# Designed miniproteins, single chains: the designs that were tried, part 112

Each design is a single chain, and the fold is of that chain. pLDDT is the mean over its residues in the fold that is shown.

## One batch from the design tools (miniprotein)

Design m3913
Fold by ESMFold2-Fast:
Structure m3913 (fold): chain A 71 residues (1-71)
Amino acid sequence: MEEIKEKLEKIKNLLKNSTSPSVSDEFREKALFVIDELIENPSKEKYEAFKKGLLRLVTDPELKKEIESIK
């Protein structure tokens, strides 16, 4: 569980620090809300589903690569 929380915190920091124009403020806010929910109630299945969904929605190739590298 702690490992999943660590991975979620890394994704959270990537999204918070992203200056990519493809990451809108609305998208960032919604993604951060979901991350905080997952940190509070960590689940491997929900984490994997979230990461997969995030990688489908993120169009910035550099940000996508950084998120994908988190294991």
Scores: mean pLDDT 76

Design m3914
Fold by ESMFold2-Fast:
Order: structure tokens, then C-alpha cells, then sequence
Structure m3914 (fold): chain A 90 residues (1-90)
């Protein structure tokens, strides 16, 4: 299923950007990096919402369980990364 695979790839991209910003903020917590983090959190929330819809549709149409499991694992990792960014901005 190309849609689920693309969705997983997009979620993974946002996770990697979030991890990079977490490291950068811990090393140099500049206002520029804080702004980048806020923008990524907004983008990540949109990606999370769309991916949840893709997961629900995938379940409804009987997509492969392996792909649905991978998507669910990626979504959990994305939620964790976004929560870490929010804590650093608090």
C-alpha cells in the first residue's frame, strides 16, 4: 500500500527533524531554534492527524497488518518526539 508507506516515510522524516532540533536546542537554546521547534510542532501535529486518518482507513479496507503495525509504531515515536520538543520550550 503506497499511501501507508509514504505516510510512514513522512512521519519518520518529522521524527528525524524533531530529534535534530532537540539536540540543537540542548546545545544552543537560541530564539531562532525555539521558533523552528514551534513550527515543527505545528507541522508534526498536522502530519500526526493525517497519519491517524490513514491508519483508520487502512484498518477499514484491510491493509496488511505489518504495515499498520509499522505506522502505529511510527506514530507513537512521533508523539514522543513532539512531547520532548514541547518540554524543551516550556
Amino acid sequence: DALIERTIARVEEVIEEARKLIEELRADPSEEKRREARELIREGEEVLGLAEIVRAIGRLVGAPEELLRRLEEALERLREALDELRRLLA
Scores: mean pLDDT 88

Design m3915
Fold by ESMFold2-Fast:
Structure m3915 (fold): chain A 100 residues (1-100)
Amino acid sequence: ENEELRERLKEAGERAIERLDSFAATGTPEQKAAARKARFYAAGLQLIGVSAADSGTHPDVVELGLEALERAAKATIADVPEVAEYLQETLEKAEAAIAA
């Protein structure tokens, strides 16, 4: 169960990072900057999500991570600045939930 959730988070994170890295390589300067920012938060969400899955005590954090990473994996280049802000906000929420 925890192994399945960990793999799902790793796979979602890998897809999100691949998508964002493609935008960082091909976008306008603004889109490239937003994509690098989004990629940084996506990596953080993957890490915190995997940790939450391994602990088994923060199912809401696992859910937040999966939802956010799947959104990033499906993003278009036009969505990247919005996705960067969304990923940052979601990471802050996940960190707050674990700290509580």
Scores: mean pLDDT 85

Design m3916
Fold by ESMFold2-Fast:
Structure m3916 (fold): chain A 59 residues (1-59)
Amino acid sequence: GLSSEQLGAAMAEAGRAARAAGGRLTDAQKVEVSRRLREQGLDVSAAQVGAVAAAVGGY
């Protein structure tokens, strides 16, 4: 599970990446979002980024 801080950051980064991609996140984009979050000190995996994207009513 993610903390509220990790969840908020993951939602923001995933939303930004999805808008830049014109919609749905690819597996490569999930890995990139995970990498960016880890560079910010937030330990969020690519699988957790995918779960967050699904949970916010999208892909």
Scores: mean pLDDT 73

Design m3917
Fold by ESMFold2-Fast:
Structure m3917 (fold): chain A 81 residues (1-81)
Amino acid sequence: SYDKELLKKLAEKIDSLSPEEIRATLRFLYNLFPNKDLVEAALLIIEKKRPEYKDLVEQFRKELGIEPSEEAKKLAEEILK
């Protein structure tokens, strides 16, 4: 699906993205797919690959009212394998 392809592209490009580009990508994902599990999966991918962006990730969780979910964790693990 296109949402999973976007998460795979995020995982591939995350090492080269600036904090501003990461924020833009997360907002783009939520606007295209207003799904908190999908955004949490993206946030988990960012935390795993770029732990220095933990504060940015926590800010997005607070802004969108995102909480940990089993579906998001499974999706992130599927993308990162």
Scores: mean pLDDT 81

Design m3918
Fold by ESMFold2-Fast:
Structure m3918 (fold): chain A 72 residues (1-72)
Amino acid sequence: MLTDEQLAQLAKKVLEALKSDPENFTELKNIAIEALEREERYKKYADRLRSLSPDQVDEAIKLLEELAKELE
């Protein structure tokens, strides 16, 4: 089980990876979803990410920024 600190670090790493290599969107999205869906309180973020397609990279970035701020 990931701690809030580990989830925050993962969210920030995925966020930076999406900004640098948006073509890896599907792989990066799946990494974030797998981590978030293990935590009941963050399942809503996992579900929102799962609904996003590769043309919605900006929306994924916004979601991960929101999550990182919550986790501080």
Scores: mean pLDDT 78

Design m3919
Fold by ESMFold2-Fast:
Structure m3919 (fold): chain A 119 residues (1-119)
Amino acid sequence: TYAALMARLAELARELAANSPDPAVREAYRAIAAVARAMADPAAAAEMQAEFRAAFDRAAEAAKGKTVTVTVTVTADGRATVSVSVEEATEEQRYVEVEHDRGGEVRSVTLTAVVAPPF
C-alpha cells in the first residue's frame, strides 16, 4: 500500500541519516523521513509539518555555500535507490512523486529534497 511504502521510505531515510558523515546530507535524510512518516499516516501530517520545516532549516544551515540534493525511492517489490549530490547553488526545492500502475496501485514512492542556504 501507499502507506506501507512511505513507512518503509521513512525507516530507510532514518537509517541513512544515522550513518551519514555529512551534516547537510544527514539533516536532508531526516527531513525526508519526517515527510514520509506524515504521508504514511495522514492523521499525523499536521504534527509533522513543524518537524519537516525544522529539519530542512537545519539542513540549509549545515549546507551553507552548497546545495544538497537527496532522492530516495522505494518500490512495491522491496527495492530502494538513493541518490545524493552536493553542488554550489542558492535555491531550495522539495517535492514528492508517486508512481501508479494502470489499476491505480502504488508501484513506487520517491521523495526529493533540495537544500540550500537561506537567502
Scores: mean pLDDT 64

Design m3920
Fold by ESMFold2-Fast:
Structure m3920 (fold): chain A 97 residues (1-97)
Amino acid sequence: SEEERRLAEEFRRRHRETLLSFVRGLADEGVIPQEFVDSLSDEEKVNVAVLLLAGYSWEEIQSMSPEERKRLSEKLMARWLREERRLEERFERERRR
């Protein structure tokens, strides 16, 4: 949906550097193949990072098309941003008390 895409774009903007660092770190440590990561654009690396954080294996992710990775990661990012915003609102209320 349009709303889901906007939430995913905001999450990607907030967390881009952290997600890129995460996936590069996993490749450096040999957890995922370096050649797989090197084949990806930065946007695709972010999508892969999101799927890995959601509990998908690199083999499962590799079996997905780039379009499938994008759709699934956007759904996850939108959900995570909604949860992040709820937590931010809760912590803000606690700080003002």
Scores: mean pLDDT 84

Design m3921
Fold by ESMFold2-Fast:
Structure m3921 (fold): chain A 65 residues (1-65)
Amino acid sequence: MEAEIKKAQERMKEELEKAGLTFEVDESGNVTIRLKSPSIMDEATAAVAEIQAIVLGLKATIELE
């Protein structure tokens, strides 16, 4: 699980940063993805956040910055 989570996190960070997004994890392990601007990838970002939450067993939140 830990290795899977790390691998998923690296992939998520790279994709999100590439799209101009911010990926953060709280002390509680909650994942927050911030959108600089609403982009064509909004739907993809939401799907990615859901998958991330399932992999981590935690709640993922998407916020507009």
Scores: mean pLDDT 60

Design m3922
Fold by ESMFold2-Fast:
Structure m3922 (fold): chain A 110 residues (1-110)
Amino acid sequence: SRLERSKRREELFRRAEETGDPELAIEAAEIAIETLKEFLSQKDKLYDLFGQESAQVLVDAAKKGIELYERAIEAARRGDYRRALELMREADKLLDDAYEKAMKILEENA
């Protein structure tokens, strides 16, 4: 489920922070990228379900999130673990903020 995938990603990220293991950070980022790509593959259906404005916020955030997680993977592979963790936190915050904004748009138009 989406919740189980999100929980696994959070657990891997926490372990990466605790151990400094770049492979755990890379795995967490790869799971996030996979989830966001699956979301974007259903883009047209998302506009139908959520409406244009709310769906566009989520789509734009997903695209930017993928970019940030890909940069985090590259940083981790170079041994720049601090930068990798910063990029992952930036991506997580961007996605959380976008979800909250999308929900507010839906509530105001309901």
Scores: mean pLDDT 83

Design m3923
Fold by ESMFold2-Fast:
Structure m3923 (fold): chain A 91 residues (1-91)
Amino acid sequence: SELEEKEERLRKSRELFREHLEELLEKYKKKYEEAKKNKDKEKQLEYAANIVLVSMFLGRRDEETEEAFDLLLANENEAMRRILESMRESL
């Protein structure tokens, strides 16, 4: 039926969205490592924030996500640190 076809399209769209987020996460991880090699602290913080955000949407907590949280926690004020800690606990 048309309804079953719409449900199948929604399922495929969710899978594609997840795949795009996974590709985006890998892209940010690579850019983060490049920023570390170049000693670009501003870009390290930017890509660390992006790694954390995409990891939150994917429900993932890997070694690179933890490193990104640690970098942000070390460089942010107390209010932002509380938000980041809450985000980490929700993973």
Scores: mean pLDDT 81

Design m3924
Fold by ESMFold2-Fast:
Structure m3924 (fold): chain A 68 residues (1-68)
Amino acid sequence: SEEERRERAIAKLNELVANNPELAKLIQEFLENPTEEKAEELRKKLIELGFTEEEADIIIEELKKLFS
């Protein structure tokens, strides 16, 4: 389900953020300034770290909800 995909993506993100300060920094930069450029930087890093394109998109959309 979509909910299960979201939960798995977020769980994987939480584990990787603990071990990857570069990822944590990119998330922080995106949260402070949610531009398309910062979203692309974050998306590329997520894919590099083994997320699928779908998982990366889910993560970015979840982070965008924090601005609303």
Scores: mean pLDDT 81

Design m3925
Fold by ESMFold2-Fast:
Structure m3925 (fold): chain A 68 residues (1-68)
Amino acid sequence: SDKAESAEIAKAIREVMEKYNLSQSQLADAIGVSQSSISGVLRGRDISTLSPESQKRLRTLKETWKKL
């Protein structure tokens, strides 16, 4: 479900921020999404409410962070 995917992406965001010692603003800049999108997903917002480009970038982050 979309909510389960959003939760997985929130987990990936937290893991990447911890691994690379990044703030929400620094991660947002690095992946090319708004800081408010990062903050929203971390607060439980559904990624389907974001732009298609932001959704694609966050899904890519989820898929690639474990391979880094």
Scores: mean pLDDT 83

Design m3926
Fold by ESMFold2-Fast:
Structure m3926 (fold): chain A 62 residues (1-62)
Amino acid sequence: EEEFRKQMLKDIGKALKYLADLKGLTKEQLAERVGISVETVEKYFKGEIEPPPEVVRALKAP
């Protein structure tokens, strides 16, 4: 079960990075919009921690 959670976080992180690239958003721009550090955004993209809904909303916004 723990292994499944780790894989899911990595898949989510990869999907978020792809969405950011499609929208032309850098890690710095995403961090600014959500109000978090660039280091934290990198951890989400790497699948080290679960991204909050606000990160997903920022990528879905125009």
Scores: mean pLDDT 77

Design m3927
Fold by ESMFold2-Fast:
Structure m3927 (fold): chain A 67 residues (1-67)
Amino acid sequence: SSSVLELKEAGDTAFAAGDYEEASIAYGVASLALAVQGDKSAESLSLFEEISEKALEAEQKWKESLK
C-alpha cells in the first residue's frame, strides 16, 4: 500500500517535470497494484479513481509529446 503512494508521488513528480511517459508508467503501475490487491475499501477505490484519472491525463500528454 505504501508502495502505491510512492508510485503516485513518482508519477506526480514526473508529470510536473513534463516527463509524461514516466508519469503514465508510474500511475499505471500504481493503479494496477491497487486493482490486483482486491481491496474494496472506500479509501482504495477513491485512490484508484484518482490515480486512474491521472494516468489517463499523463498518457494523453505523452502521446501528444510523440509528435
Scores: mean pLDDT 80

Design m3928
Fold by ESMFold2-Fast:
Structure m3928 (fold): chain A 78 residues (1-78)
Amino acid sequence: SVKFYTDTDLTGVLPIPITLRGKKAYLDFERQPDGHWLVRVYDAETGEELPVTEEDRELIEKALSEYLKQPVELYVKP
């Protein structure tokens, strides 16, 4: 899973649609105790969680930046 910071409250936001490597998917968000957001990616047809690749990270950052109207940087927490 990948994380990012935004001051926008994403609680109750509908999942954000995205196309990753030709597959329809959606982004879902979980608030972490540090105030950052965990991003999970789900297959739009099956509901199965998808692994995030390095290529996916750039596409997700772009989609989130466009949605939030602010720059977004994703990171992996160990």
Scores: mean pLDDT 80

Design m3929
Fold by ESMFold2-Fast:
Structure m3929 (fold): chain A 70 residues (1-70)
Amino acid sequence: SSMDKEQEEWIKEAVEAERKIQELREDKSFEAEMERGVYEVKRAVYRVLLLKHGTEEHIKRFEEEVKRIE
């Protein structure tokens, strides 16, 4: 699409947020819980952007990238 580069950045940001959430998964401190929450919000924002404005191909690739990290 005409917004391919923008959607690539949305995928990148959402995937990076997912990686950070996974890195913090085992840390039970209050600080880690707060940081995890920030990345969960970031992931949600970019996921919503992709679902509302992304192409089918970009949405599928985002789902595959997230699944590989989970």
Scores: mean pLDDT 81

Design m3930
Fold by ESMFold2-Fast:
Structure m3930 (fold): chain A 64 residues (1-64)
Amino acid sequence: MEEEEDRVLDLVAEARNAGKSRDEIAQALEKAGFTEWAERLKTDPQFWQDLMARVAAREAERRR
């Protein structure tokens, strides 16, 4: 669902800007109830890269 993805991207962006590691970001997602997203972050390096690209694109969009 698009609403879940938007919340995940916002949480990841905030954690990244706070200097959190990949493991800390995965733990924050799991604590927020996004357990499937957290597990994919730990097990799929491509998913991590795609997620970071999406976060960067979303932040660039919001600055305009």
Scores: mean pLDDT 77

Design m3931
Fold by ESMFold2-Fast:
Structure m3931 (fold): chain A 70 residues (1-70)
Amino acid sequence: SVLEQKREETRATFATALKLAKKRKNGKKIVEELKKIAEGSGFTEEDIEGLEGDEKEAQELIDLIEKALS
């Protein structure tokens, strides 16, 4: 279904964002915030482990979080 596809895409984006966020200057804070957002969206750490999402969408998510933490 469309909802299942969007859920899997969102899950993969969180997984990719967690990997990429670790390379940022504020990486620790961004990772902590990403984990909170993922948990609030119903995703556990196990739910997102080993997934590969779109890197551009992941970077956009990281940029939004970094801006919110400023």
Scores: mean pLDDT 77

Design m3932
Fold by ESMFold2-Fast:
Structure m3932 (fold): chain A 89 residues (1-89)
Amino acid sequence: MTALEWYTEGNKAFFSGRYDEAVEAYTKAIELTDDKELLAHAYHNRGNARKQLGQIEEARADYEQAKKIFEELGLKGYALEAQENLALL
């Protein structure tokens, strides 16, 4: 499976409430991707799944990584969303 296919699998698991499987799939996307934008989205969405699991410190680390990469890419809207999610932890 490609990084994008793992990211898509993570999204399917997340929207089905299968948050543990979502974390595993997003982790595979993070390990396999050379695309910085996909990397940032995978961190952000893994943070969302970890928050649903009550893994607050792990969610924080994922949101911080996503924010950093979105800022590096100039994607200010996504960086702000990650910052807002950090503030709500």
Scores: mean pLDDT 93

Design m3933
Fold by ESMFold2-Fast:
Structure m3933 (fold): chain A 58 residues (1-58)
Amino acid sequence: SIQNFIEKAKKLGYPVLILYEDKNGTLKGVKANNEQELVKKLEQLKQEGAKIGDIIPA
């Protein structure tokens, strides 16, 4: 869930890198500098049919 990724990012500290697989199965990453950017990017990725894999330090 999006909430689990938010909690992980809080523990890691910002900035974080969102690792995801797009709708075509391509592995990609996008940076988030704070919680508001993280939430916005996770919601956009979900709407685009991406599968969120992990959140790691940027």
Scores: mean pLDDT 87

Design m3934
Fold by ESMFold2-Fast:
Parts: structure tokens; C-alpha cells; sequence
Structure m3934 (fold): chain A 86 residues (1-86)
């Protein structure tokens, strides 16, 4: 069976990779990350939630450095949701 939470975490990691190469985190990337984080939270798998939290924190730092305020705000909310799920 394909684990939707593992796929979601892989997508979040891919987005971080793209952001590191481009130096940019768009609002659309942040919204996609937020949607994928919900799948990780829904799994109840605390290890996957912790891994997603680390990746999303790094994405937020990149968004702040690039001046993408809307993306940083979405990622901040996503971090709070992941922390509450632990």
C-alpha cells in the first residue's frame, strides 16, 4: 500500500530542494507544503511529523530571507499545526 504521509513528506522535501536551488519560496509553494503537511498530521506518525517540522522550519527561514512575507506566514501557521500534532 502506498503511504500517503510518506509521499506527502517526500513532496515537502522536494519543495525544499527546489527552494534551495532557486533561493525563493513562493506563496504557491507554501500553500502546497501546507496541504502536504495536513496528510502527514492525519497519519498520526510522530516521526514523520517531526521530519516534516524540520523541513518546514527550513522553508520558513528561506521565505523570510527572500522577503516572501505571505509564504513565510503560511509556513509559520503550518509549523504551529505540526507542533500541535506532536
Amino acid sequence: MIDEAEIALSMIRMILGIAKISGKVTKEMAELVARQAEEVIASGNKELIREALEVVRELRELAEKSGEEEAAEILAETIERLERAL
Scores: mean pLDDT 86

Design m3935
Fold by ESMFold2-Fast:
Structure m3935 (fold): chain A 70 residues (1-70)
Amino acid sequence: SLRDRFERLARELEELFAQNPGLTDLKDEFGRRVQELLDEYHAGRLSEEEYTRGLVRVLEETIKRLRAAQ
């Protein structure tokens, strides 16, 4: 499911950030992107599915950037 994919990617990202404590700019950018999605969801502009899909996309893009930065 989309939720299972989210939980798996979130765990992978946490491990990658823990292994790369110097990549603070990427961690800060990730936090801002998540907050933007949360604000859109709370404003009623995103459905729960659209919000979760957006989170999965942000996780995948951040993981890709973390891997490329090494």
Scores: mean pLDDT 85

Design m3936
Fold by ESMFold2-Fast:
Structure m3936 (fold): chain A 101 residues (1-101)
Amino acid sequence: MEQELDELAERIAKMTPEEAAALLGYLYKKGVSPETIERILRRAREKGLLTDEQVDEIGRLFAAVRAGLTEEQLRALGYSDEEIERFRKAKELLEKMLKDS
């Protein structure tokens, strides 16, 4: 578990926020618990691989992807146009990952 968390944290740190959110969404769809996903993000922060702002951005995108919210629902919840654009990209990447597996 610890070695796997470290490897995933390092991979996420090399990704864009949209790519990281898509990977976390893919892992969630494959049965990885939300608690384990939170641990991966926490590990990346603890190792100094991601800033607090980057962790929050990735976590917010992952939460939206996990919930299966529409762009209209995200706007109603106060997501910015920039966040919705990042969400759209993350969702497209996740759908590609699920199809290619």
Scores: mean pLDDT 81

Design m3937
Fold by ESMFold2-Fast:
Structure m3937 (fold): chain A 103 residues (1-103)
Amino acid sequence: ERLERLREIAEKHLGKEGADAFVQGYEEGLKLSGPEIVEKVRELLNEARKLPPDSKERQLLLARAAGYILAGEEKYPGLSAFVAHETILLERDPKVRAFLEAV
């Protein structure tokens, strides 16, 4: 099952809490429209920017945002381009980057 596979990869790279945050974002994103996903990603990544780069709280926000982005890209190919500037934060976190490279 795709969701089980995604959870396994997320847990390997982000730990259980990060995987839970990612799956929550992914499942919620599957229920939202493209504009709603873009708004949610911007909200989460703007909050993440206010936190220290090495904080657990920031990592959980990044994981949840990654879930929304993956769901959004699956439903609306090219949606990630609308949040490309904000998603640079995902690439700058080593664990989140490794997770995204693995999916």
Scores: mean pLDDT 84

Design m3938
Fold by ESMFold2-Fast:
Structure m3938 (fold): chain A 100 residues (1-100)
Amino acid sequence: SPAEELLDEAERRVSERTPQGLEEAIRLLEEFLRENADNFDPQRLTIIMALLVTAGGSVTLSQLLEGRGKTELAQENLDAAIETLRYAIELAREELEEAK
């Protein structure tokens, strides 16, 4: 389905483990939510949206820290964003399965 294709592409982008890949994964997940919001539990929707905001903040902070030469701290924030987005994708897949 188009919804499954968006989640598969988002997962592939997260697997690149780059700020650009994570930003694209967030964009794809936001598109997934826009297209499927009416079929989701409102509490689950709120959790997934909060995870996307958190991941976006971690990516931004990682880029700012890298620009300041704080490479180890930048990597910690990038790894946190990866973990957060993987969890968001898992929740999105569960909601898609329940909507069937």
Scores: mean pLDDT 88

Design m3939
Fold by ESMFold2-Fast:
Structure m3939 (fold): chain A 81 residues (1-81)
Amino acid sequence: SSMVERMKAGIDELKAMVEAEIKATSDKAKARATADAFYQLALQEIEEALKEGKLSEEEAKELREYVDKQYAALMALIDEQ
């Protein structure tokens, strides 16, 4: 789906910006709050697209699983610092 591909690209871009902020801070609490903000924003965009009929339920599930994976990677990055 071209919509799934575009949303994954948007998630990747948002993750890259968030990852740069996480790497720039020595405050792990701030880093975790930044990762949490990423997670909430990404899920909100998926839910709105689903409500607007731009995604099927299966596509929304795939995108939510993708966001979970990206969030886990951000949390692992914070824990390794």
Scores: mean pLDDT 88

Design m3940
Fold by ESMFold2-Fast:
Order: sequence, then structure tokens, then C-alpha cells
Structure m3940 (fold): chain A 105 residues (1-105)
Amino acid sequence: MEKERRVEELVELIGRFGDALSARDFEAAEKVIEEIGKIDKEVAKALERMKRAVEGRDKEGKAPVFEKESEEALKTAKELAEYLGIEVNGVEELVSSVLAMQRGR
């Protein structure tokens, strides 16, 4: 089905986004968001929100905003997991679930 193919493609792209975000490669993360946006705008919007939290739009937050980053990222990952029908408790579990799905194919 087109929907099933679309979910598989989204899962793969979310995995790539997670890897880029973990590496703090915000340029790579932005490219993945753009590709996801061609498939599903809501998923792209959620990931953009996560990227903004990680990137710390306000550089006046002198510490890496890891606490705020983690909170926003966890919330967004949970929303994405529920949207995709995946049960996860956080960003790390979401990335692990995505990688497991790719290996299971």
C-alpha cells in the first residue's frame, strides 16, 4: 500500500534525522526535515521543533541546552512514535526502534 510504503520511508528518514541530531549536524538534519516534508508535513513540523530545541535558537543560553533539548526531544519523539504507531518512551528508544525496523527488513 502507498501508506505502508510512506510509513517505511518516514521511519528511515526519522532514523537519519536522529543520527544527524545526535551528531549535532544541523545541516544534515535540515535536509532530512525537507525530505520528510515532501511526504508528511506534520512529521516534518514535529522534527523541526525538535531540531530547534537541540540547536538552541537563543545562543544566550550559554550551556548546551541539553536539559531543555532532552525534554522537547522526548516530547516530540513520543508524539512521532504515537503518530507512526510505535510505542517508545524517548528519543533513544525511537531511534533504536527505527533502526530495528530497518534491520528487520
Scores: mean pLDDT 61

Design m3941
Fold by ESMFold2-Fast:
Structure m3941 (fold): chain A 100 residues (1-100)
Amino acid sequence: SEELEKAKETIERALKLADEVRQRNPEAFDAAEAEVRKEHPGLTPREVRILAAGRLVGDEEFGRKAVEALINIYKEELKQIRGELTESEKKFIENRKKAL
């Protein structure tokens, strides 16, 4: 879908940014990741890296949108596999959204 393609593009851009920020200042990046993990304990390691990068470049909104895109891809991939989300899957998605 168009939404899935936009989500993929946003995630790709965010992950590239995270790699670039980590390479430029690994100590600051590690510190930002530790802070994000403490503030958002329900996020995956990939989501933490995206938020850390957004924070360090002063674009926390971009980081948040990229994590929302990643959660939406997970949701849509599960729907494609079996058509419907289970209650457990809905809870996992909701917990990640609340962790943001």
Scores: mean pLDDT 83

Design m3942
Fold by ESMFold2-Fast:
Structure m3942 (fold): chain A 86 residues (1-86)
Amino acid sequence: MSSYLKISQLDVKLIRENTPEFFEKVLDELEKEAEKYKGKFRPDLLMQLIVLYRLAKELGYDEIAERVKEFLKKHFGLSDEEIEKL
């Protein structure tokens, strides 16, 4: 089961106080982590990416949301329709 409520609450607070550049930096770090540990399925990374996608959409950071979407498709096998529901 996910602790996403607790994670989402913290992420909303942090991201609301930060610039779009902060979102790009967070995405880059998550992308590096996932690539570095390709042999490990990291559900925590998946949940962080889903939260980042939702928040980027809510804040109007469409380019960042698109980058998260492509990463989710490539590394976690999610479809466009599944991601659009997020």
Scores: mean pLDDT 69

Design m3943
Fold by ESMFold2-Fast:
Structure m3943 (fold): chain A 110 residues (1-110)
Amino acid sequence: SLLARLEELIAQLEALADTLSDEQARQLLDDVIDALRELLKETKDPRDRFALELAIGLMEIARAIGKIVGDMREGFRLALRALLAEARKLSDETLERLIAKLEELLARYA
């Protein structure tokens, strides 16, 4: 299923973050948020747009929490869990596009 593919990608991103410095984890989080902002620009459906905007907002809050507590890896994990929760509400079309964006991002860190 598309959700199973997304859960696998989220797990791969979490595993990647565990290998990174705090600064690199922040950069990876910013890259993920930017990928969602790009997807939002390509998304027409109002319900999908709302879910993506909420995910972005929650991820930015997670980023701020990570900065305040001095743990950007934990901030990144919180952000990914917020993304997964909102992604479950997406249409299959938008979810498939999200998966493609995350796969492309992971390939850049390979």
Scores: mean pLDDT 88

Design m3944
Fold by ESMFold2-Fast:
Structure m3944 (fold): chain A 72 residues (1-72)
Amino acid sequence: HMSVEEKIKEAREKLPVKVTPQQFRKLAEALRRGELTDEQLKKLAEEFGISYEDLKKLVDELREALRASGAR
């Protein structure tokens, strides 16, 4: 529970550009639903104002955090 929030915060701090908590929650929700296609990742990257590669790295960090909490 709390470890997931801490992992999300840590992943955000490691990015070259900052994203808001709302943007993080939107990304985590889409990841949990299995809705993250390449097209959706590109759209989210534009909404967040970051590169596709930076967003992909963030998704990998969130995937690890969700796996640790028992979520998918």
Scores: mean pLDDT 68

Design m3945
Fold by ESMFold2-Fast:
Structure m3945 (fold): chain A 58 residues (1-58)
Amino acid sequence: MRLSAANPAFIAEEKRLLAAAEAEEAALPEPTTVAQEVARELRLIAIELMREALALTE
């Protein structure tokens, strides 16, 4: 089922944000503290969740 009620501009913005988040994560230096490593794991989980959500909307 297609979620046609979703704003096309919103979907496009989410795709742009996903690409930007992936590029930003790739550019970040290696974490040097436990807190930075936890933050990185949370960001990777968020990116994966966003990717999955976008795959469902098509």
Scores: mean pLDDT 73

Design m3946
Fold by ESMFold2-Fast:
Structure m3946 (fold): chain A 78 residues (1-78)
Amino acid sequence: SATEYVREAQRYLLNLKTKEDIEKAFEALMKALQEKYGKPFTREEILEMARKLKEQGAKNDLFVRLYEAIEKLKEEEK
């Protein structure tokens, strides 16, 4: 269910230390959104959504925090 996927994504967000954790968080969020809205979402769509929410001044939104964690990890791992 969408709720189970969101909970799984939140669990990964607590331990975003590796690329694998980020991949699993994205996968869970994509599944949650698909269940809730009845259409598939891509990583690009989730990142665009996060960027738009950040532009609108949303703070500590789950998508925005995921986006920021991804950017930080990319800078640190490569």
Scores: mean pLDDT 66

Design m3947
Fold by ESMFold2-Fast:
Structure m3947 (fold): chain A 92 residues (1-92)
Amino acid sequence: MEEAIEEVKENKEEEVLQEIARVEAAIAEALAKLSPEQQALAAELAATKSLEELDELAKKYAGKNPEMELVIRVAAAQKGLDLAKKALEEIK
């Protein structure tokens, strides 16, 4: 029967929920370290850029501007979290 498959599925859902909570906590901590202007920029980037565009921007600023790299990575994490939450809602 499917008990072993169902158990693995339940464990995966719990693991994903724990990872989402961990990412939310990390984003909140990173946001607390940013200025209000940087927080606004991160929100704008998350709303206007795709995950691919944010990854390309992060690579562009990597090692050159640590503050901008952090802002872009926070924006990417926020967008990724929103997409992950939507995916969870779809699978019920």
Scores: mean pLDDT 74

